# Designed miniproteins, single chains, continued (5), part 62

Each design is a single chain, and the fold is of that chain. pLDDT is the mean over its residues in the fold that is shown.

## One batch from the design tools (miniprotein)

Design m18135
Fold by ESMFold2-Fast:
Parts: sequence; structure tokens; C-alpha cells
Structure m18135 (fold): chain A 107 residues (1-107)
Amino acid sequence: MEEIRKKNEEEVERMKKEADEVSELENKVIELTKKALEDPKYKEEAIKLAEEVEKRSAELAKESIEVGKENGENGDKKSTLEATGMAMLHLSNRVTAEVEKKRVLES
């Protein structure tokens, strides 16, 4: 149990780093969308990056849910809660990217 918890904590920390990377890409999407609304030359780049964040966030959300289930089966509540939090973060990033993409397409 103790060794399983440590391995789960290491996996969650790795997933947190991936979440930070996706959050940085999301901030770049927001900035590119702002630029695209002022200058059409940025529209294609903003749309492509938003679609990349949508795909990456969906993949990582699925991974977070699966890790949370496995950790829950091993009785590791802390790692399960952290994995659930990351799944919600990735869902938020996906929704934001979709909204920003629509703003560019409708402008």
C-alpha cells in the first residue's frame, strides 16, 4: 500500500506537469484569439492552436479519469482526488479553447 501510494503520487506529479504545459498553450490560444480579432492574419494560427488544445485536453482528461479509477481501486483517495481535479482542469481548457475558436470563426 505505501509503495503503491508513492508510485501513484509520482504519476500524478507527472500528469500535473503535462497539465501545466496545456495551460500554457491555452494562454497562448487566448492571446492569439485576441490578436486574430484585431488582425485576420492570426485567425488560422489561433484556430489551429485551439484545435490542438481541444485534442490534447480531451486525451489528458481521459487519462486522468482512468488513473483516478485505478488509484481508487487501490484505496488511494488523495491521488484519486488529484487526478479528478486534473480531469476537471482539462475539461475547462477544452471548453475555453472551443469558445475562443468560435469567437475567431464568428468574427
Scores: mean pLDDT 81

Design m18136
Fold by ESMFold2-Fast:
Formats: structure tokens, sequence, C-alpha cells
Structure m18136 (fold): chain A 59 residues (1-59)
């Protein structure tokens, strides 16, 4: 029933991870280490959400 929502969550999480990784690079280029670190952690959290959504999809 929620399978399509989990698939969209996995896709959204993957895109968010990519976006946060790109933002982290931008912040590093600007010398903003704190924002770069936060963006990197957000990317990691999005990757975890993607993995959890994919595991839920298999059941």
Amino acid sequence: MAKERLERLAQASEEMAKMNDEQAKTYLNEGNEKNAERARKASESSQELRDLAQEALEK
C-alpha cells in the first residue's frame, strides 16, 4: 500500500544526498567549514533514509 511512497522516498533521499554533497563543496570553496560539515552530515542522513526505505520496500 505504501510501496509507491517508499519508492519516492528512496528517490527523494538520493537526490537530497546529491544536493547536500554539492552544497558541501560550494561551502568549502567559500571557506564556510561549519556549513560544509552540516551539509555533509545531511547527505549521510539522507543516504541512511534511502537505505531504510529500500529495506522496507523489500518487505
Scores: mean pLDDT 80

Design m18137
Fold by ESMFold2-Fast:
Structure m18137 (fold): chain A 93 residues (1-93)
Amino acid sequence: EELKEEALRFAESLYDIADRLEKQGKTELAQEFRRLADEIREAVEKGDWKKAAEAMRQASELLEKYADETGDVNARQLAERIRKLAEELEKKA
């Protein structure tokens, strides 16, 4: 799998979650997810895999907290997938 494409797909998923949270009135949490998605996207475009991994790890932690609070299975699964890719990127850097 192309690591760049996978990382960008994760950023897209974070934007989708942010949009849903904003519609629910959780604007602060939505802003945090958008910030992390932006950081992942920018780092990947610049080839800064260490920074991309850092932002992805933060996104995974935030998603895990959100999943624990809401019971959102999709968020929990996404958090696990993002964490795994972050570990792979750190290993290659």
Scores: mean pLDDT 84

Design m18138
Fold by ESMFold2-Fast:
Structure m18138 (fold): chain A 84 residues (1-84)
Amino acid sequence: MEEVLEELRRADEALQKAADAMAAGDGKKAVEELEKAIEYIERAKEAIRAAAEAGELDPELAEEIIAGLDKQIELAKKMKEKAE
């Protein structure tokens, strides 16, 4: 879970930088930071799956969390399309 929280923290930082870039009119920077945020969320999903496989997290709960992260990735991809 610690590793998940670290990756999600990095994702939040990238999302904030993307928002700042959008506000500044820098679409290229916004796309770059959104792509980084998506990567960090994907790593968090992998860490959650690893924790479930190791018996550290209930598999049913892990799938619910992953579903939520998938929705966040979808939103970030839509934001990236608008920034392009």
Scores: mean pLDDT 83

Design m18139
Fold by ESMFold2-Fast:
Structure m18139 (fold): chain A 70 residues (1-70)
Amino acid sequence: MTLEQKLVTAYTARNLLEIGAEINEEIAEALAADPAKAALAERHRAEAEVDRRAAEELEKREEELKKELE
């Protein structure tokens, strides 16, 4: 895999994680309106947080790969 292919892959993965986090945050907000679903809402918030952290690490990797391409 080339450096350019690695960069595209990291960029794509980060965008998917950011979209996943946004969807989980929206689901959590909707579920939080029902006290019976509070535990499920917390699980979706936890998933969003994991995805946000993973996206942040991929962003750092993208910056490293960009420097290698210069």
Scores: mean pLDDT 83

Design m18140
Fold by ESMFold2-Fast:
Structure m18140 (fold): chain A 99 residues (1-99)
Amino acid sequence: MEAVEKARELIEKARKAFSNGDYDKAIKYAEEAVRVAQGVDPVLAGEAFLLLAEIYVKKGDTEKAKEYARQALEVMKGSTDPYAKALRARAEALLKELE
């Protein structure tokens, strides 16, 4: 499986687990998506980091949520496409909400 294709599949699985309230399963898939996407696609890595931040907000772990939101911004800092900008805006809004 191509790395980009695998990362997208893992993010999809993480989102489904998250929507079902299975946070531990969602975290596992999102962490795998980060590993697969890192060095290959910074926007997919950023999306996976942002998803981890959102999951940790639901778990009440504000410290980890902030950490992952910052990592999402860092990995996407050079990305200029509209999708990356939207993800960065969501990460920035999340950090502001958690302060």
Scores: mean pLDDT 87

Design m18141
Fold by ESMFold2-Fast:
Structure m18141 (fold): chain A 100 residues (1-100)
Amino acid sequence: SLEELIARLEAELKQTTDPKEKAVLYSLLAVAYAIAGDLRKAIEAFNKAKETGDQDVVEYTEKILEALARDDREAAIEALKNLQKKYPHPRIDELIALLE
């Protein structure tokens, strides 16, 4: 479920010390919060991702969030798949499954 995915991402974030991996986790949390309709938490998580994230992480996260704002699930899935190619994470597959 979406709630279980958010809980897993929050737990992984608490255990992660690498700033670049934290940026990926914050990006995935931003997407998950956006899918849940919690725009305030989505924006907060995205701002955290921007602090230490690589340009690609930030750009693909922005594309995913913009696609979700337009209710364009296909564009959101494509952007998630592009993020997964460069920054593979099991939670990305779960996010894609929620949008399919």
Scores: mean pLDDT 86

Design m18142
Fold by ESMFold2-Fast:
Structure m18142 (fold): chain A 82 residues (1-82)
Amino acid sequence: MEEEGKKLIEEGKKKIELAENLYKRLSYSNDKLPAELRPFVEAVLDAYRAAGLPPSALIDGLKKMYEEGKRIIKEGEELLKA
């Protein structure tokens, strides 16, 4: 379905944009993250704390989010093939 494929591509793109913006904020800014991104970052930090993982675990989580975004885009592109 063309509409379903387009929706998945947009969702994947938003997920990639979110991961990229979070990574930039964590790497290049000492400021707090934007309010719209805070719940996601807090969830990742809470998971990190609960697991006793090293500080790099947050970055690894963002990388996985980026890969998931690419995967969703690919799935959407496949749905656009008639």
Scores: mean pLDDT 68

Design m18143
Fold by ESMFold2-Fast:
Structure m18143 (fold): chain A 104 residues (1-104)
Amino acid sequence: MPSLAERALELLLETGERLREIQEKALKEKADKETIRKIVLAEANVTLQIMLVYLTIKYNGDARETLELIIRSNQRMIEDLKDLPEVVAVLRELLAGLQRLLAE
């Protein structure tokens, strides 16, 4: 069975891809600069989370502590990005998945 950290990594990688698709759509639809900036910041934050989980796997760190930090980070992002419903929907799905993993 994959580890807690490996399962979290899969959710984060899927989330990053979905945010990239939202960015590409926003660029094609000529969204305003602030909307694009917020999407790019969400992508950057998810990339940082991927890096943290990867390091936790590589160095046998505390997966639960890393997931708790990532959950808190995503809760803050959802609050900050409330005006972007597509981004919020993707981040809420990630949050629910991560919380489910922690509850196991």
Scores: mean pLDDT 89

Design m18144
Fold by ESMFold2-Fast:
Structure m18144 (fold): chain A 99 residues (1-99)
Amino acid sequence: DVEALAERLVEELLELGAIKEEEAEIVREVIAEALRRVAPTPENWKELVRLLVGGLKRRTDLSNYRITGIIAKLASMLGIPVDTSDLLAEVEELAKKVP
């Protein structure tokens, strides 16, 4: 369930202090929208990351570092193995393409 997954991720991010309470609803909406467009599978992971970076950069003031943390937590919840340093580099390259 896309909505339940997005809500659980946001709850865990708030508990970790990775996002602020005022950021929670927008982050949840971006995650839910991306998950509705692209199934959260290893085969779709690159497209999912692209959608998440685009949505978060357009709708929030989150740094590339914080966006990387959000995406890494989602990967962990989905059982998708990611290297955080490689992910940060990918997020930075994708962020350059967002207007």
Scores: mean pLDDT 87

Design m18145
Fold by ESMFold2-Fast:
Structure m18145 (fold): chain A 107 residues (1-107)
Amino acid sequence: LPEPVVKSLIYMEIDGEKKLVLAGGLTESELEELIREGIIRDEGVRKEATLNGSAEEVRVYVMTEEGAAKLAERLIELAEKEFGYEREEILKELKKVYPLLYEAYEK
């Protein structure tokens, strides 16, 4: 798609710890949809130092447990609808690629 991706970090809180789930790869429209649906919360903008000594702005989000389960279900539905994979195969891949989302879905 022609829309530019946003520099973003999405964390999930597990037992009081923030664990990184996703780094970048989402557009402004996709982030706004996830916020609207309660999947992620906006935690503000962080300035991150780069290797060349400049700073860049990165948007930080936190995913709720309910949001993680909803995102997992959407990924499963998308894979079933577009690729015709069996749910068991999709769940194996989800556990392998996004283990935190899989754990939230199985709760």
Scores: mean pLDDT 74

Design m18146
Fold by ESMFold2-Fast:
Structure m18146 (fold): chain A 114 residues (1-114)
Amino acid sequence: AGERGLKAAKEGNAEEAGEAAREAAERARRGGDGLETSRDAGLAAGGAASAAGKTGSRETAEAAGEAGRAAVENATRHPEDGVEGAVHATAAGISGAGGGVSAGIKNGEEMPPA
């Protein structure tokens, strides 16, 4: 799923990148192998965040956030992932958050007054 999400992002296909992110999030929530599942969800989140940033798709930005959160959650269920798992989960979270912000701006969503 992660590789599919990255490929879709390179092609500008926000819908496919979002779908790949949702699939990776579901696998991570089921508690598969800690490092591999968290890494796949992180890659899918990064792909979806990139696609959302380029296209302004809120749906894809939301999918990126879901995959990033699922990657972090799965990493915390598998303490044997150690430092490597924590790095991948953190990168996934940052990518998801960045994509969501970028998409919101491009879509002209009302930001709460500062």
Scores: mean pLDDT 64

Design m18147
Fold by ESMFold2-Fast:
Structure m18147 (fold): chain A 69 residues (1-69)
Amino acid sequence: SMAELEKRMQSLMLQLSFEKDPAKRAELTAELGDLAKQLGKVEEFEEFIRQLEIVHKSLAELDRKRAAG
């Protein structure tokens, strides 16, 4: 059902938010993209991925500076 696809999309978004392995992130991103296309939420998906990349880059930079200081 559509409700099951929406729940799956939310689950994938949560998993992707905590995934740091590039290969697994790529797989989760592809699955999320396919679900977003089915649900008509492609723009929401693209915005989520953009924000997630910014957050991950910021956290990596903070971790690097913390280790160096």
Scores: mean pLDDT 81

Design m18148
Fold by ESMFold2-Fast:
Structure m18148 (fold): chain A 111 residues (1-111)
Amino acid sequence: SLLEQIRKDAEELFKYGEEAIKEAEKVNPDLAKKMREVLDKTREEVDNLIKLIENDAKPSDILKEAQRVEELVDEFIKLAKEAGVSPEIIEKIRDAAHRLLTTVLLYINFK
């Protein structure tokens, strides 16, 4: 199902997010702490997004929540770059977020 794909895309996003925090902790613990706070907020907003989809919420509400997730991922990537996280991990985070957003758009269009 598209919902199972959304969960899988989110798991990949958080997997690479955790790897980025581990790299950041070795170089800049203060930035790693900020990255942790942003990643935790991202988890909460992804959980909200999944609940909206499970409850057949309006497409506009689902899109607004997806935009919040995208904004948090962008903030996380900015902090990761400042912390010197490897470009390879940053690209994996971007790719996972892009897949997540694309799958959400597919769900809305085929609802």
Scores: mean pLDDT 88

Design m18149
Fold by ESMFold2-Fast:
Structure m18149 (fold): chain A 98 residues (1-98)
Amino acid sequence: ADAAVRAHTARMMTHFNRAIGHYEEALEAAKKGDIPKAQEHLERADKHYQEGRRHADESAALAPDPATQARIRQLYDEGKARVDKAKEEALKAIKENL
């Protein structure tokens, strides 16, 4: 029962962490003036973020009760905040080095 919820939640977190990693790579590429490489990392990060959101939706759909849905929502919101911060920092660096 809970195994599928836990699996999708874990995959959500894995994809959010991969998205953050690619946004950090985009930030470093932008600081070096390699805007094309920064843009490639942004695209890879966005794809991982989309996969993380998909797993969040699947986890929420499989949740047996409102309390479990609330816990998934909390993990999603916390993960999203971290991803949004990394993306904002990367986009700022690209703009400043464009």
Scores: mean pLDDT 89

Design m18150
Fold by ESMFold2-Fast:
Structure m18150 (fold): chain A 84 residues (1-84)
Amino acid sequence: DEELKKHREGVETIFKALDVDGDGVISLEEIVEALMELEGLSEEEAREEAERLMKAVDKDGSGVISLDELIETAEEGLEIRKQE
């Protein structure tokens, strides 16, 4: 599915931009920084959004988000909303 592949590629691109240390995971702080840069949010607003996102994506309770977790969550969202 082209839409799923494009979304996965987009998620990977964003993940690589957030994963500045190359450790293969995204911390809450990295998400906060990205939201401030991409959406122009204040640190407080970005932190609230990042905490909400972390709670939604953190399936294993590790306190960090892996690339695989982001891809799975994005694919699940697209699959649930699949019309025709």
Scores: mean pLDDT 65

Design m18151
Fold by ESMFold2-Fast:
Structure m18151 (fold): chain A 97 residues (1-97)
Amino acid sequence: SEARKQAIREILKRAAEEFEKRLKEEGREPSEEDLEEALKLVIEIAREEGREDIAELFEWMYKASLGDEEAIEKLSEYYSKTYNKPKEEVIKAIKEG
């Protein structure tokens, strides 16, 4: 659990640094349209590091953001177990944004 959380933090840090570099090279500020691109970068970096478990988690996050019910279900189970919250509350939070 803690080792996985640390790996997620390190992947997110690498993705943030790469994304910041891209934005600086393009001479622009981040926007909401960049969220999909940033998420894809996290998935790519996770796979490069052999962390398919983390790549799958973020792929489910992307699919859930598009309204995929199976992805919402899988994320809800993950967050319910990770943060010890009722699954129903997690589903509501994901669907409401």
Scores: mean pLDDT 77

Design m18152
Fold by ESMFold2-Fast:
Structure m18152 (fold): chain A 68 residues (1-68)
Amino acid sequence: SEAAALQAAGDIGTAKRNEVLRLAEEGKRYLEEGDDSPEARLAIAFYEAVTGELPPGEVGRRIQEVRA
């Protein structure tokens, strides 16, 4: 998974992994609430990537669309 790969990179990777997991947890909540804001869609994409429902490469594409 993306989160596991980031953790393997060490301290910086651990911080990034924790942020990815936080966004994934937030995405689960947004999905349950039915929120469709750009931030909610990004968080849902992380949740789907962590659970294997969305390819990790698609998460990066959505990040670029929402943030830069």
Scores: mean pLDDT 63

Design m18153
Fold by ESMFold2-Fast:
Structure m18153 (fold): chain A 100 residues (1-100)
Amino acid sequence: SEAEVRLLVEMLLGVFDVMLAVVRAMKDKLSPEEIVELILLAGREIIATIRERALPAAYARALGRRFAARIRDAARDLNIPAAMADAVLATFRALLDEAL
């Protein structure tokens, strides 16, 4: 149902937000490269879930835009170089497009 799809979207965003909170808490122990690897690992798992659950393309794209905003905010807060943040966003977009 549409309500179940919306709930799944909010749950996936919640999981991502928890991961980003953990990364922020550990920022003094992690390199920018390690932070990027953790973000990509979480992103791949979420995209795999989108594919496995056959999330409608409109909801998947809306979810992708909300993840992109969170990645940009986290990159700013964690002082991740812009080029690395852009590479993460490009990889995430490519994976999402391939899953749809």
Scores: mean pLDDT 82

Design m18154
Fold by ESMFold2-Fast:
Parts: structure tokens; sequence; C-alpha cells
Structure m18154 (fold): chain A 67 residues (1-67)
């Protein structure tokens, strides 16, 4: 199975609070279907929290692309 995976991270500011938004786009090259997943994290999130959020965004994107 052939997949193209793109990850983008955007810094978002709301007042004095800063957030990291992670977006994962998965394109299924065999079917042409696209899945998108995203997560928002505080900038002071732990490495474990960031990894878990990326995993969740990837899981959502993959689920949608492979459906």
Amino acid sequence: MKLNISVAAVLERRGDEEYLRISVVVTNLDTGKIGIGHETLPLDASVEERRAALDRAEEEALRKALE
C-alpha cells in the first residue's frame, strides 16, 4: 500500500496563551482518498504528550484515508 504523509505544525496565539496545532494529512495513493487529523497542544506539553498527540492525529488521518 502506498501512502503520502504530510505533517504541519502551526503556532497559535490567543491572548497570552500559546498553542501548537499539529495537522496530519494522509493521501492513499492507491485509492486517491485523503484523511486529515489534527491535535492542539499547549507549548509546555511534555515530550510524551506531544508524541501521543501526533500518534492520535496520525491514527485519525490513517483511519479516514484507509476507510
Scores: mean pLDDT 81

Design m18155
Fold by ESMFold2-Fast:
Order: sequence, then structure tokens, then C-alpha cells
Structure m18155 (fold): chain A 92 residues (1-92)
Amino acid sequence: DAVKKAAEIEEEFAEAAEKLYEKEKKEVYKELAELHKKLAEVLRNDGAKAEVTFKTYNNETLTVKFESKGGTLKMKVISEENKESEVELELK
């Protein structure tokens, strides 16, 4: 239930970002829409993995990898220098 609710919220954020992209035509909103869509997809499918690569406001390229399994969401952020940070979220 909480995982399904989280996926629905991510889908709504993706739709909001797409609408902002239509109005503003700023690439960051398109990137945010893709990120939230992929996160929702991973949350809806236990054992699923996805990745999104985007440029930040300071012109750095980041890759974000998501994995969902057994009510846990794992997120890994990888910099251009191949430095990694990882967080795990336990969903109720």
C-alpha cells in the first residue's frame, strides 16, 4: 500500500514536471519528469531497476540508479568522477 502510494505520488510529480516543461521549455523540467517516471516504474514493479542520467544546474552529469525489492527502495548516485553515494529507504 505505501509502495503503491509512493508510486502514485511520483507519477503526479512527473506529470507536474512535464507541464512545467511545456510552459517554460527548460531542460531541467524534462529531466525531472523522466526521473520521477522511472522511479514510479521501479516502485510499481518489485525487483525492477532503472537508471536516469541528467545534467545538474552547475553543468555536472549525474547518473541515478534505482532498485526496488521487498518494500525497500535503493538509490545510487554516480558522479562524472565515478564517485558513488548510496541510500536505502524502507517503505512501510
Scores: mean pLDDT 77

Design m18156
Fold by ESMFold2-Fast:
Structure m18156 (fold): chain A 86 residues (1-86)
Amino acid sequence: EVKLEYPRITDLEELKAKAEEIGAAIKAAVAAGKKLVVTLGATRADEEAARAAGIDGYVVRKVTVAPDGTVTETVEILPRREVAAP
């Protein structure tokens, strides 16, 4: 199993560079028949979506590539403080 983590991305050029790097890593992991888990930092859009849902927390995007090449994406909201129902 291969695990890859990226910090929060704020610059558009850095975002593009990291996207290319992630894509290359996914391709390499699939070619090697290994499971790859990529943890992405929250984007502005992800944070805005969380706020629109009434959640003030951290949004983390995880992409998992299985050895057979199956790709699954999950989005997790990680509130560091308690969130009350509206």
Scores: mean pLDDT 61

Design m18157
Fold by ESMFold2-Fast:
Formats: structure tokens, sequence, C-alpha cells
Structure m18157 (fold): chain A 68 residues (1-68)
């Protein structure tokens, strides 16, 4: 079972890596991020899933707010 800290770090890495890999195709980037995050969620407990979802949402909202 993955630790909460590891899961949060992996979500940050997934978002950053996929966005960097597909800067010209935001729809593809979003789909790939969704798939990787879904895979992580399958390895987590319900409590860990909630914390990871909050963390991922916070990162995305912070990025969107800073850029929008």
Amino acid sequence: MMSLEEAKEKVEEIIRRVMAEHPDDPDLAAALIGEEVRKLMKELSPEQQEEVEKHALGLLLQGLDARA
C-alpha cells in the first residue's frame, strides 16, 4: 500500500510530467493525468483517496488561478 505522502508526490509528478510532455495538446494531457490518478486511487484506502483528491484539486486550482 502506498503512503499518503508518496501518493501526493506522485500526483504532483504526474501533473508536471504530463503537462511538460504534452504542452500542445491540453485535452490529451488532461486525459493522461486522469488515467494515472485513477490508477493511484485504486492502490489507496478511502481515507487516503480523499486526501489525495484534495491535494490534486488544490494544485490544479492554484495553477489555474495563477494562470487565469
Scores: mean pLDDT 73

Design m18158
Fold by ESMFold2-Fast:
Structure m18158 (fold): chain A 120 residues (1-120)
Amino acid sequence: NIGEIAKEILEKLPSLEEAIKRAKEEGNEEELDRIHWGLVSLIATLLVLSLSEEDQRRYGQPLFLAMQNNDEESFLAYLVEVMRLAGISEETIERLVEAIRNKDAETLLELLRELLLRLS
């Protein structure tokens, strides 16, 4: 169930935080990019899984298709709708979109932590 998945991910966040800090200190842009897209994918997946089955079909499938096709603008448009359906505030939506566009892994990790606590 999603609550158990959220708890397991929460337990792994300290290791991910250390990986982000290390990559940033070392200037390892390839590792930061890898962590960034991993965080984006995980946040999107958790948000979609929090929706009704009808909304998962309507918005989730096009969102993941856009992600697979590297269509960032369509991906972000569907992600915004998914976040609104999940009851995420407009302020948090704006912060998440900006963090994705700026590849801000630290902000994405903070937003992931907040989402996981909500789902636990």
Scores: mean pLDDT 85

Design m18159
Fold by ESMFold2-Fast:
Structure m18159 (fold): chain A 68 residues (1-68)
Amino acid sequence: SLAEQIAALAAEIGRMLAEARAAGQATLVSERVSELVTEIVNLSMELQGLPPAPKIGGLPITTGPAAP
């Protein structure tokens, strides 16, 4: 379930931070932890039936071919 996936990601973050602290390298995992937190947020929104997180800045993403 989505709740189980969220719990597993949270546990993984905790493990990574604990291991990094034990090794004296807590700061080395900060970027990866941020990525995992973003994934948890997205899964949490999906679990609640909410749309994806609103984009910061509100700019539309134009990835298709530019129409004239």
Scores: mean pLDDT 66

Design m18160
Fold by ESMFold2-Fast:
Structure m18160 (fold): chain A 61 residues (1-61)
Amino acid sequence: SDDEQVAVLTAMAQATYPDIPREELEAIARDELARAKAEGLSTLELLNRFLARVHAKHQAV
């Protein structure tokens, strides 16, 4: 389900970027999943976009 995909992405990112609040990671995961579904993107493209966005937030802090 979408909720399961969001939970997996959030847990993975939280382990790698513990400085970013879980609520922000979950919001990013939901946004990127919605965009991926709208654009017909692959799981790999979703993962790459999500990680790039999370990494950008980590560098801004």
Scores: mean pLDDT 81

Design m18161
Fold by ESMFold2-Fast:
Structure m18161 (fold): chain A 55 residues (1-55)
Amino acid sequence: MPSLEELLAEMRRLAATLPAEYRPLADWMIEEAEREQDVAAAQAVLDMLRALQAS
């Protein structure tokens, strides 16, 4: 299980690869994950960002 800091770093890396139009959504999701300080919630956000990248 990755740490919260590793998940946040991966989310930011993934967000940087998304089209600019998705940047506000990605930023909001990352901020929410940081606010919750919950590894499981951060992992769910990462999965959502990956789904956006696949679209």
Scores: mean pLDDT 77

Design m18162
Fold by ESMFold2-Fast:
Structure m18162 (fold): chain A 74 residues (1-74)
Amino acid sequence: SHTVEGIISALEALIADPSLSEEEKAKLREVIEALRNGDYERAIALLEELIATSTNPALRTYAQLIRHELLKMM
């Protein structure tokens, strides 16, 4: 999907952000892997964990937006 490729590109750019913890970056890599495999249920679960545990407001906001977009595709 064109939308999924756009999401993956944005997540790859976000992983380059030095303000993110290594734990947050690792979880974002797992989201990308789940999306590449078409496992939207796993991607959503990982995004929900990021929303619950991240102290980075920009990451939380972005994770919420991506979760909403993925739910529309299911």
Scores: mean pLDDT 83

Design m18163
Fold by ESMFold2-Fast:
Structure m18163 (fold): chain A 114 residues (1-114)
Amino acid sequence: SLQELYARAEAILDRRSRTGEPLSEEERAVLAEFARALKEALKAIGVSEREAQLLVAKLFLLRLSRYRKPSEEELRLIAEVSGLSVETVRRLAEEGISEEERIELTELLNKALS
Protein backbone atom coordinates (compact mmCIF):
# COMPACT_ATOMS: atom_id res chain seq x y z
CA SER A 1 0.00 0.00 0.00
CA LEU A 2 1.06 3.64 -0.35
CA GLN A 3 0.98 3.94 3.47
CA GLU A 4 3.44 1.00 3.81
CA LEU A 5 5.71 2.52 1.12
CA TYR A 6 5.54 5.89 2.92
CA ALA A 7 6.57 4.31 6.26
CA ARG A 8 9.52 2.51 4.59
CA ALA A 9 10.59 5.63 2.64
CA GLU A 10 10.41 7.84 5.78
CA ALA A 11 12.65 5.38 7.70
CA ILE A 12 15.19 5.28 4.83
CA LEU A 13 15.27 9.09 4.38
CA ASP A 14 15.54 9.68 8.16
CA ARG A 15 18.48 7.24 8.47
CA ARG A 16 20.24 8.80 5.45
CA SER A 17 19.73 12.34 6.81
CA ARG A 18 20.92 11.40 10.34
CA THR A 19 23.94 9.22 9.43
CA GLY A 20 24.97 10.11 5.85
CA GLU A 21 25.43 6.35 5.23
CA PRO A 22 25.12 5.26 1.56
CA LEU A 23 21.76 4.09 0.25
CA SER A 24 21.65 0.45 -0.85
CA GLU A 25 20.20 -0.54 -4.25
CA GLU A 26 17.16 -1.97 -2.39
CA GLU A 27 16.65 1.32 -0.48
CA ARG A 28 16.91 3.33 -3.74
CA ALA A 29 14.28 1.02 -5.29
CA VAL A 30 11.90 1.60 -2.34
CA LEU A 31 12.34 5.39 -2.65
CA ALA A 32 11.68 5.24 -6.43
CA GLU A 33 8.57 3.07 -5.91
CA PHE A 34 7.25 5.43 -3.20
CA ALA A 35 7.85 8.51 -5.40
CA ARG A 36 6.03 6.88 -8.34
CA ALA A 37 3.07 5.77 -6.18
CA LEU A 38 2.84 9.20 -4.51
CA LYS A 39 2.83 11.02 -7.89
CA GLU A 40 -0.02 8.76 -9.09
CA ALA A 41 -2.01 9.31 -5.85
CA LEU A 42 -1.53 13.10 -6.14
CA LYS A 43 -2.70 13.07 -9.78
CA ALA A 44 -5.74 10.97 -8.76
CA ILE A 45 -6.82 13.81 -6.40
CA GLY A 46 -6.43 16.46 -9.12
CA VAL A 47 -2.79 17.60 -8.80
CA SER A 48 -1.10 18.23 -12.18
CA GLU A 49 1.92 16.17 -13.33
CA ARG A 50 4.29 19.15 -12.87
CA GLU A 51 2.93 20.01 -9.40
CA ALA A 52 3.12 16.31 -8.35
CA GLN A 53 6.80 16.22 -9.45
CA LEU A 54 7.52 19.43 -7.47
CA LEU A 55 5.72 18.09 -4.36
CA VAL A 56 7.71 14.82 -4.44
CA ALA A 57 11.00 16.75 -4.84
CA LYS A 58 10.10 19.14 -1.99
CA LEU A 59 9.11 16.24 0.31
CA PHE A 60 12.45 14.45 -0.32
CA LEU A 61 14.42 17.71 0.13
CA LEU A 62 12.67 18.39 3.48
CA ARG A 63 13.34 14.84 4.75
CA LEU A 64 17.00 14.75 3.59
CA SER A 65 17.68 18.28 4.99
CA ARG A 66 16.59 17.44 8.58
CA TYR A 67 20.13 16.85 9.96
CA ARG A 68 22.55 17.79 7.14
CA LYS A 69 22.78 19.58 3.78
CA PRO A 70 21.80 17.28 0.87
CA SER A 71 24.77 16.03 -1.22
CA GLU A 72 25.00 16.20 -5.04
CA GLU A 73 24.26 12.42 -5.04
CA GLU A 74 21.04 13.08 -3.08
CA LEU A 75 20.04 15.94 -5.43
CA ARG A 76 20.54 13.58 -8.41
CA LEU A 77 18.44 10.90 -6.67
CA ILE A 78 15.63 13.44 -6.08
CA ALA A 79 15.78 14.50 -9.77
CA GLU A 80 15.54 10.83 -10.88
CA VAL A 81 12.58 9.90 -8.60
CA SER A 82 10.64 13.18 -9.11
CA GLY A 83 11.22 13.42 -12.88
CA LEU A 84 12.63 16.98 -12.54
CA SER A 85 16.02 18.12 -13.85
CA VAL A 86 18.97 18.21 -11.41
CA GLU A 87 19.16 21.99 -12.06
CA THR A 88 15.52 22.43 -10.91
CA VAL A 89 16.13 20.31 -7.77
CA ARG A 90 19.32 22.29 -6.98
CA ARG A 91 17.35 25.57 -7.31
CA LEU A 92 14.62 24.27 -4.96
CA ALA A 93 17.29 23.26 -2.40
CA GLU A 94 18.98 26.71 -2.64
CA GLU A 95 15.68 28.66 -2.38
CA GLY A 96 14.46 26.52 0.52
CA ILE A 97 10.90 25.50 1.28
CA SER A 98 8.65 28.04 3.02
CA GLU A 99 6.40 27.29 6.02
CA GLU A 100 3.36 27.79 3.72
CA GLU A 101 4.74 25.21 1.24
CA ARG A 102 5.45 22.78 4.13
CA ILE A 103 1.83 23.07 5.33
CA GLU A 104 0.48 22.54 1.78
CA LEU A 105 2.82 19.52 1.35
CA THR A 106 1.59 17.97 4.63
CA GLU A 107 -2.09 18.49 3.71
CA LEU A 108 -1.66 17.01 0.20
CA LEU A 109 0.43 14.09 1.54
CA ASN A 110 -2.28 13.27 4.14
CA LYS A 111 -4.98 13.46 1.43
CA ALA A 112 -2.95 11.18 -0.91
CA LEU A 113 -2.38 8.67 1.93
CA SER A 114 -6.12 8.52 2.77
Scores: mean pLDDT 88

Design m18164
Fold by ESMFold2-Fast:
Structure m18164 (fold): chain A 55 residues (1-55)
Amino acid sequence: SNREKILADIEKKRQEYLAELERRHQRLVDSYNREIQKKLEEIKKALEEFKKALE
């Protein structure tokens, strides 16, 4: 009984860690995708402004 309780608690903690790692992974992916899109848009805008100034 005592060992079963300990194993059940460990399994619950394992599931919590898996869920937390998945959330962290998703947040990081979303953050990078957002930053990449913003940087690309800024570069495009800067290049357009630069080309317009040269004309």
Scores: mean pLDDT 88

Design m18165
Fold by ESMFold2-Fast:
Structure m18165 (fold): chain A 67 residues (1-67)
Amino acid sequence: SEEKKKLLEEAAGYQSGLEFKARLTGEDVEPLKKPPEEVFSGFSTGYALKHSPEELAEKAKEYVDKI
């Protein structure tokens, strides 16, 4: 639960960072189409429980980058 919450916050941080960068630079960056919850929903409960918070954070980042 705590690890999942931390991952969602981290994914939200990546999303906010991208939006902030686009706003500052005026880049034609397509907004992330999925909210952090949808990004995280790619992980099954079993998968999430088997991995460390650091591994899950890395996977969440990879997933956000893929969007």
Scores: mean pLDDT 54

Design m18166
Fold by ESMFold2-Fast:
Structure m18166 (fold): chain A 110 residues (1-110)
Amino acid sequence: AEPPIAEIDLEAWKNNKYSSEQQKLISEAIGLTILGIGHELDGDLEAAAKSYEEAARKYQEVLDMNPDDKDAKRMLATTLRKAAEVYKQLGDDKKAAELQAQADAYLAQV
């Protein structure tokens, strides 16, 4: 079981831990991850993979703004792992391995 995306620290948002730009990126990434889960449930693995990769891109932008953000690293790693699992189901073992290695690298920093 992956940690819930909704485990972003709500008190950090309330206390302006994240800028308005970072909050927008995180909200968009959460929405894209929910969309990806919906696509997996519908059996649209290609759409699921695209949604997870776009969500990962949004989390990467948050991390680029704050490279020491452990929560952003965890969210990015979790999303990359979801994308890797979908690509493995699609038979793209190379892409799955690359995304899994990226996820593991971020988790090693947390």
Scores: mean pLDDT 82

Design m18167
Fold by ESMFold2-Fast:
Structure m18167 (fold): chain A 65 residues (1-65)
Amino acid sequence: MGREELEQIAATIQKASGGAAEVARLGDRSLVIRVRDLTEEQRAMIDIVIGVARSLGYRVEVEEV
């Protein structure tokens, strides 16, 4: 059990970024987010969500484009 939770985490990141982050890959316990033109505020918000996801045992990777 993790895919559904990870989908919710991905949706939260998308909302926090105002659409500047997109899901590149979504696995059972792994998430890759691509980010483009993030503001400093959006980066800080995404960082918090990623930290929470990692504390729950998920692997989260951020790719800058």
Scores: mean pLDDT 80

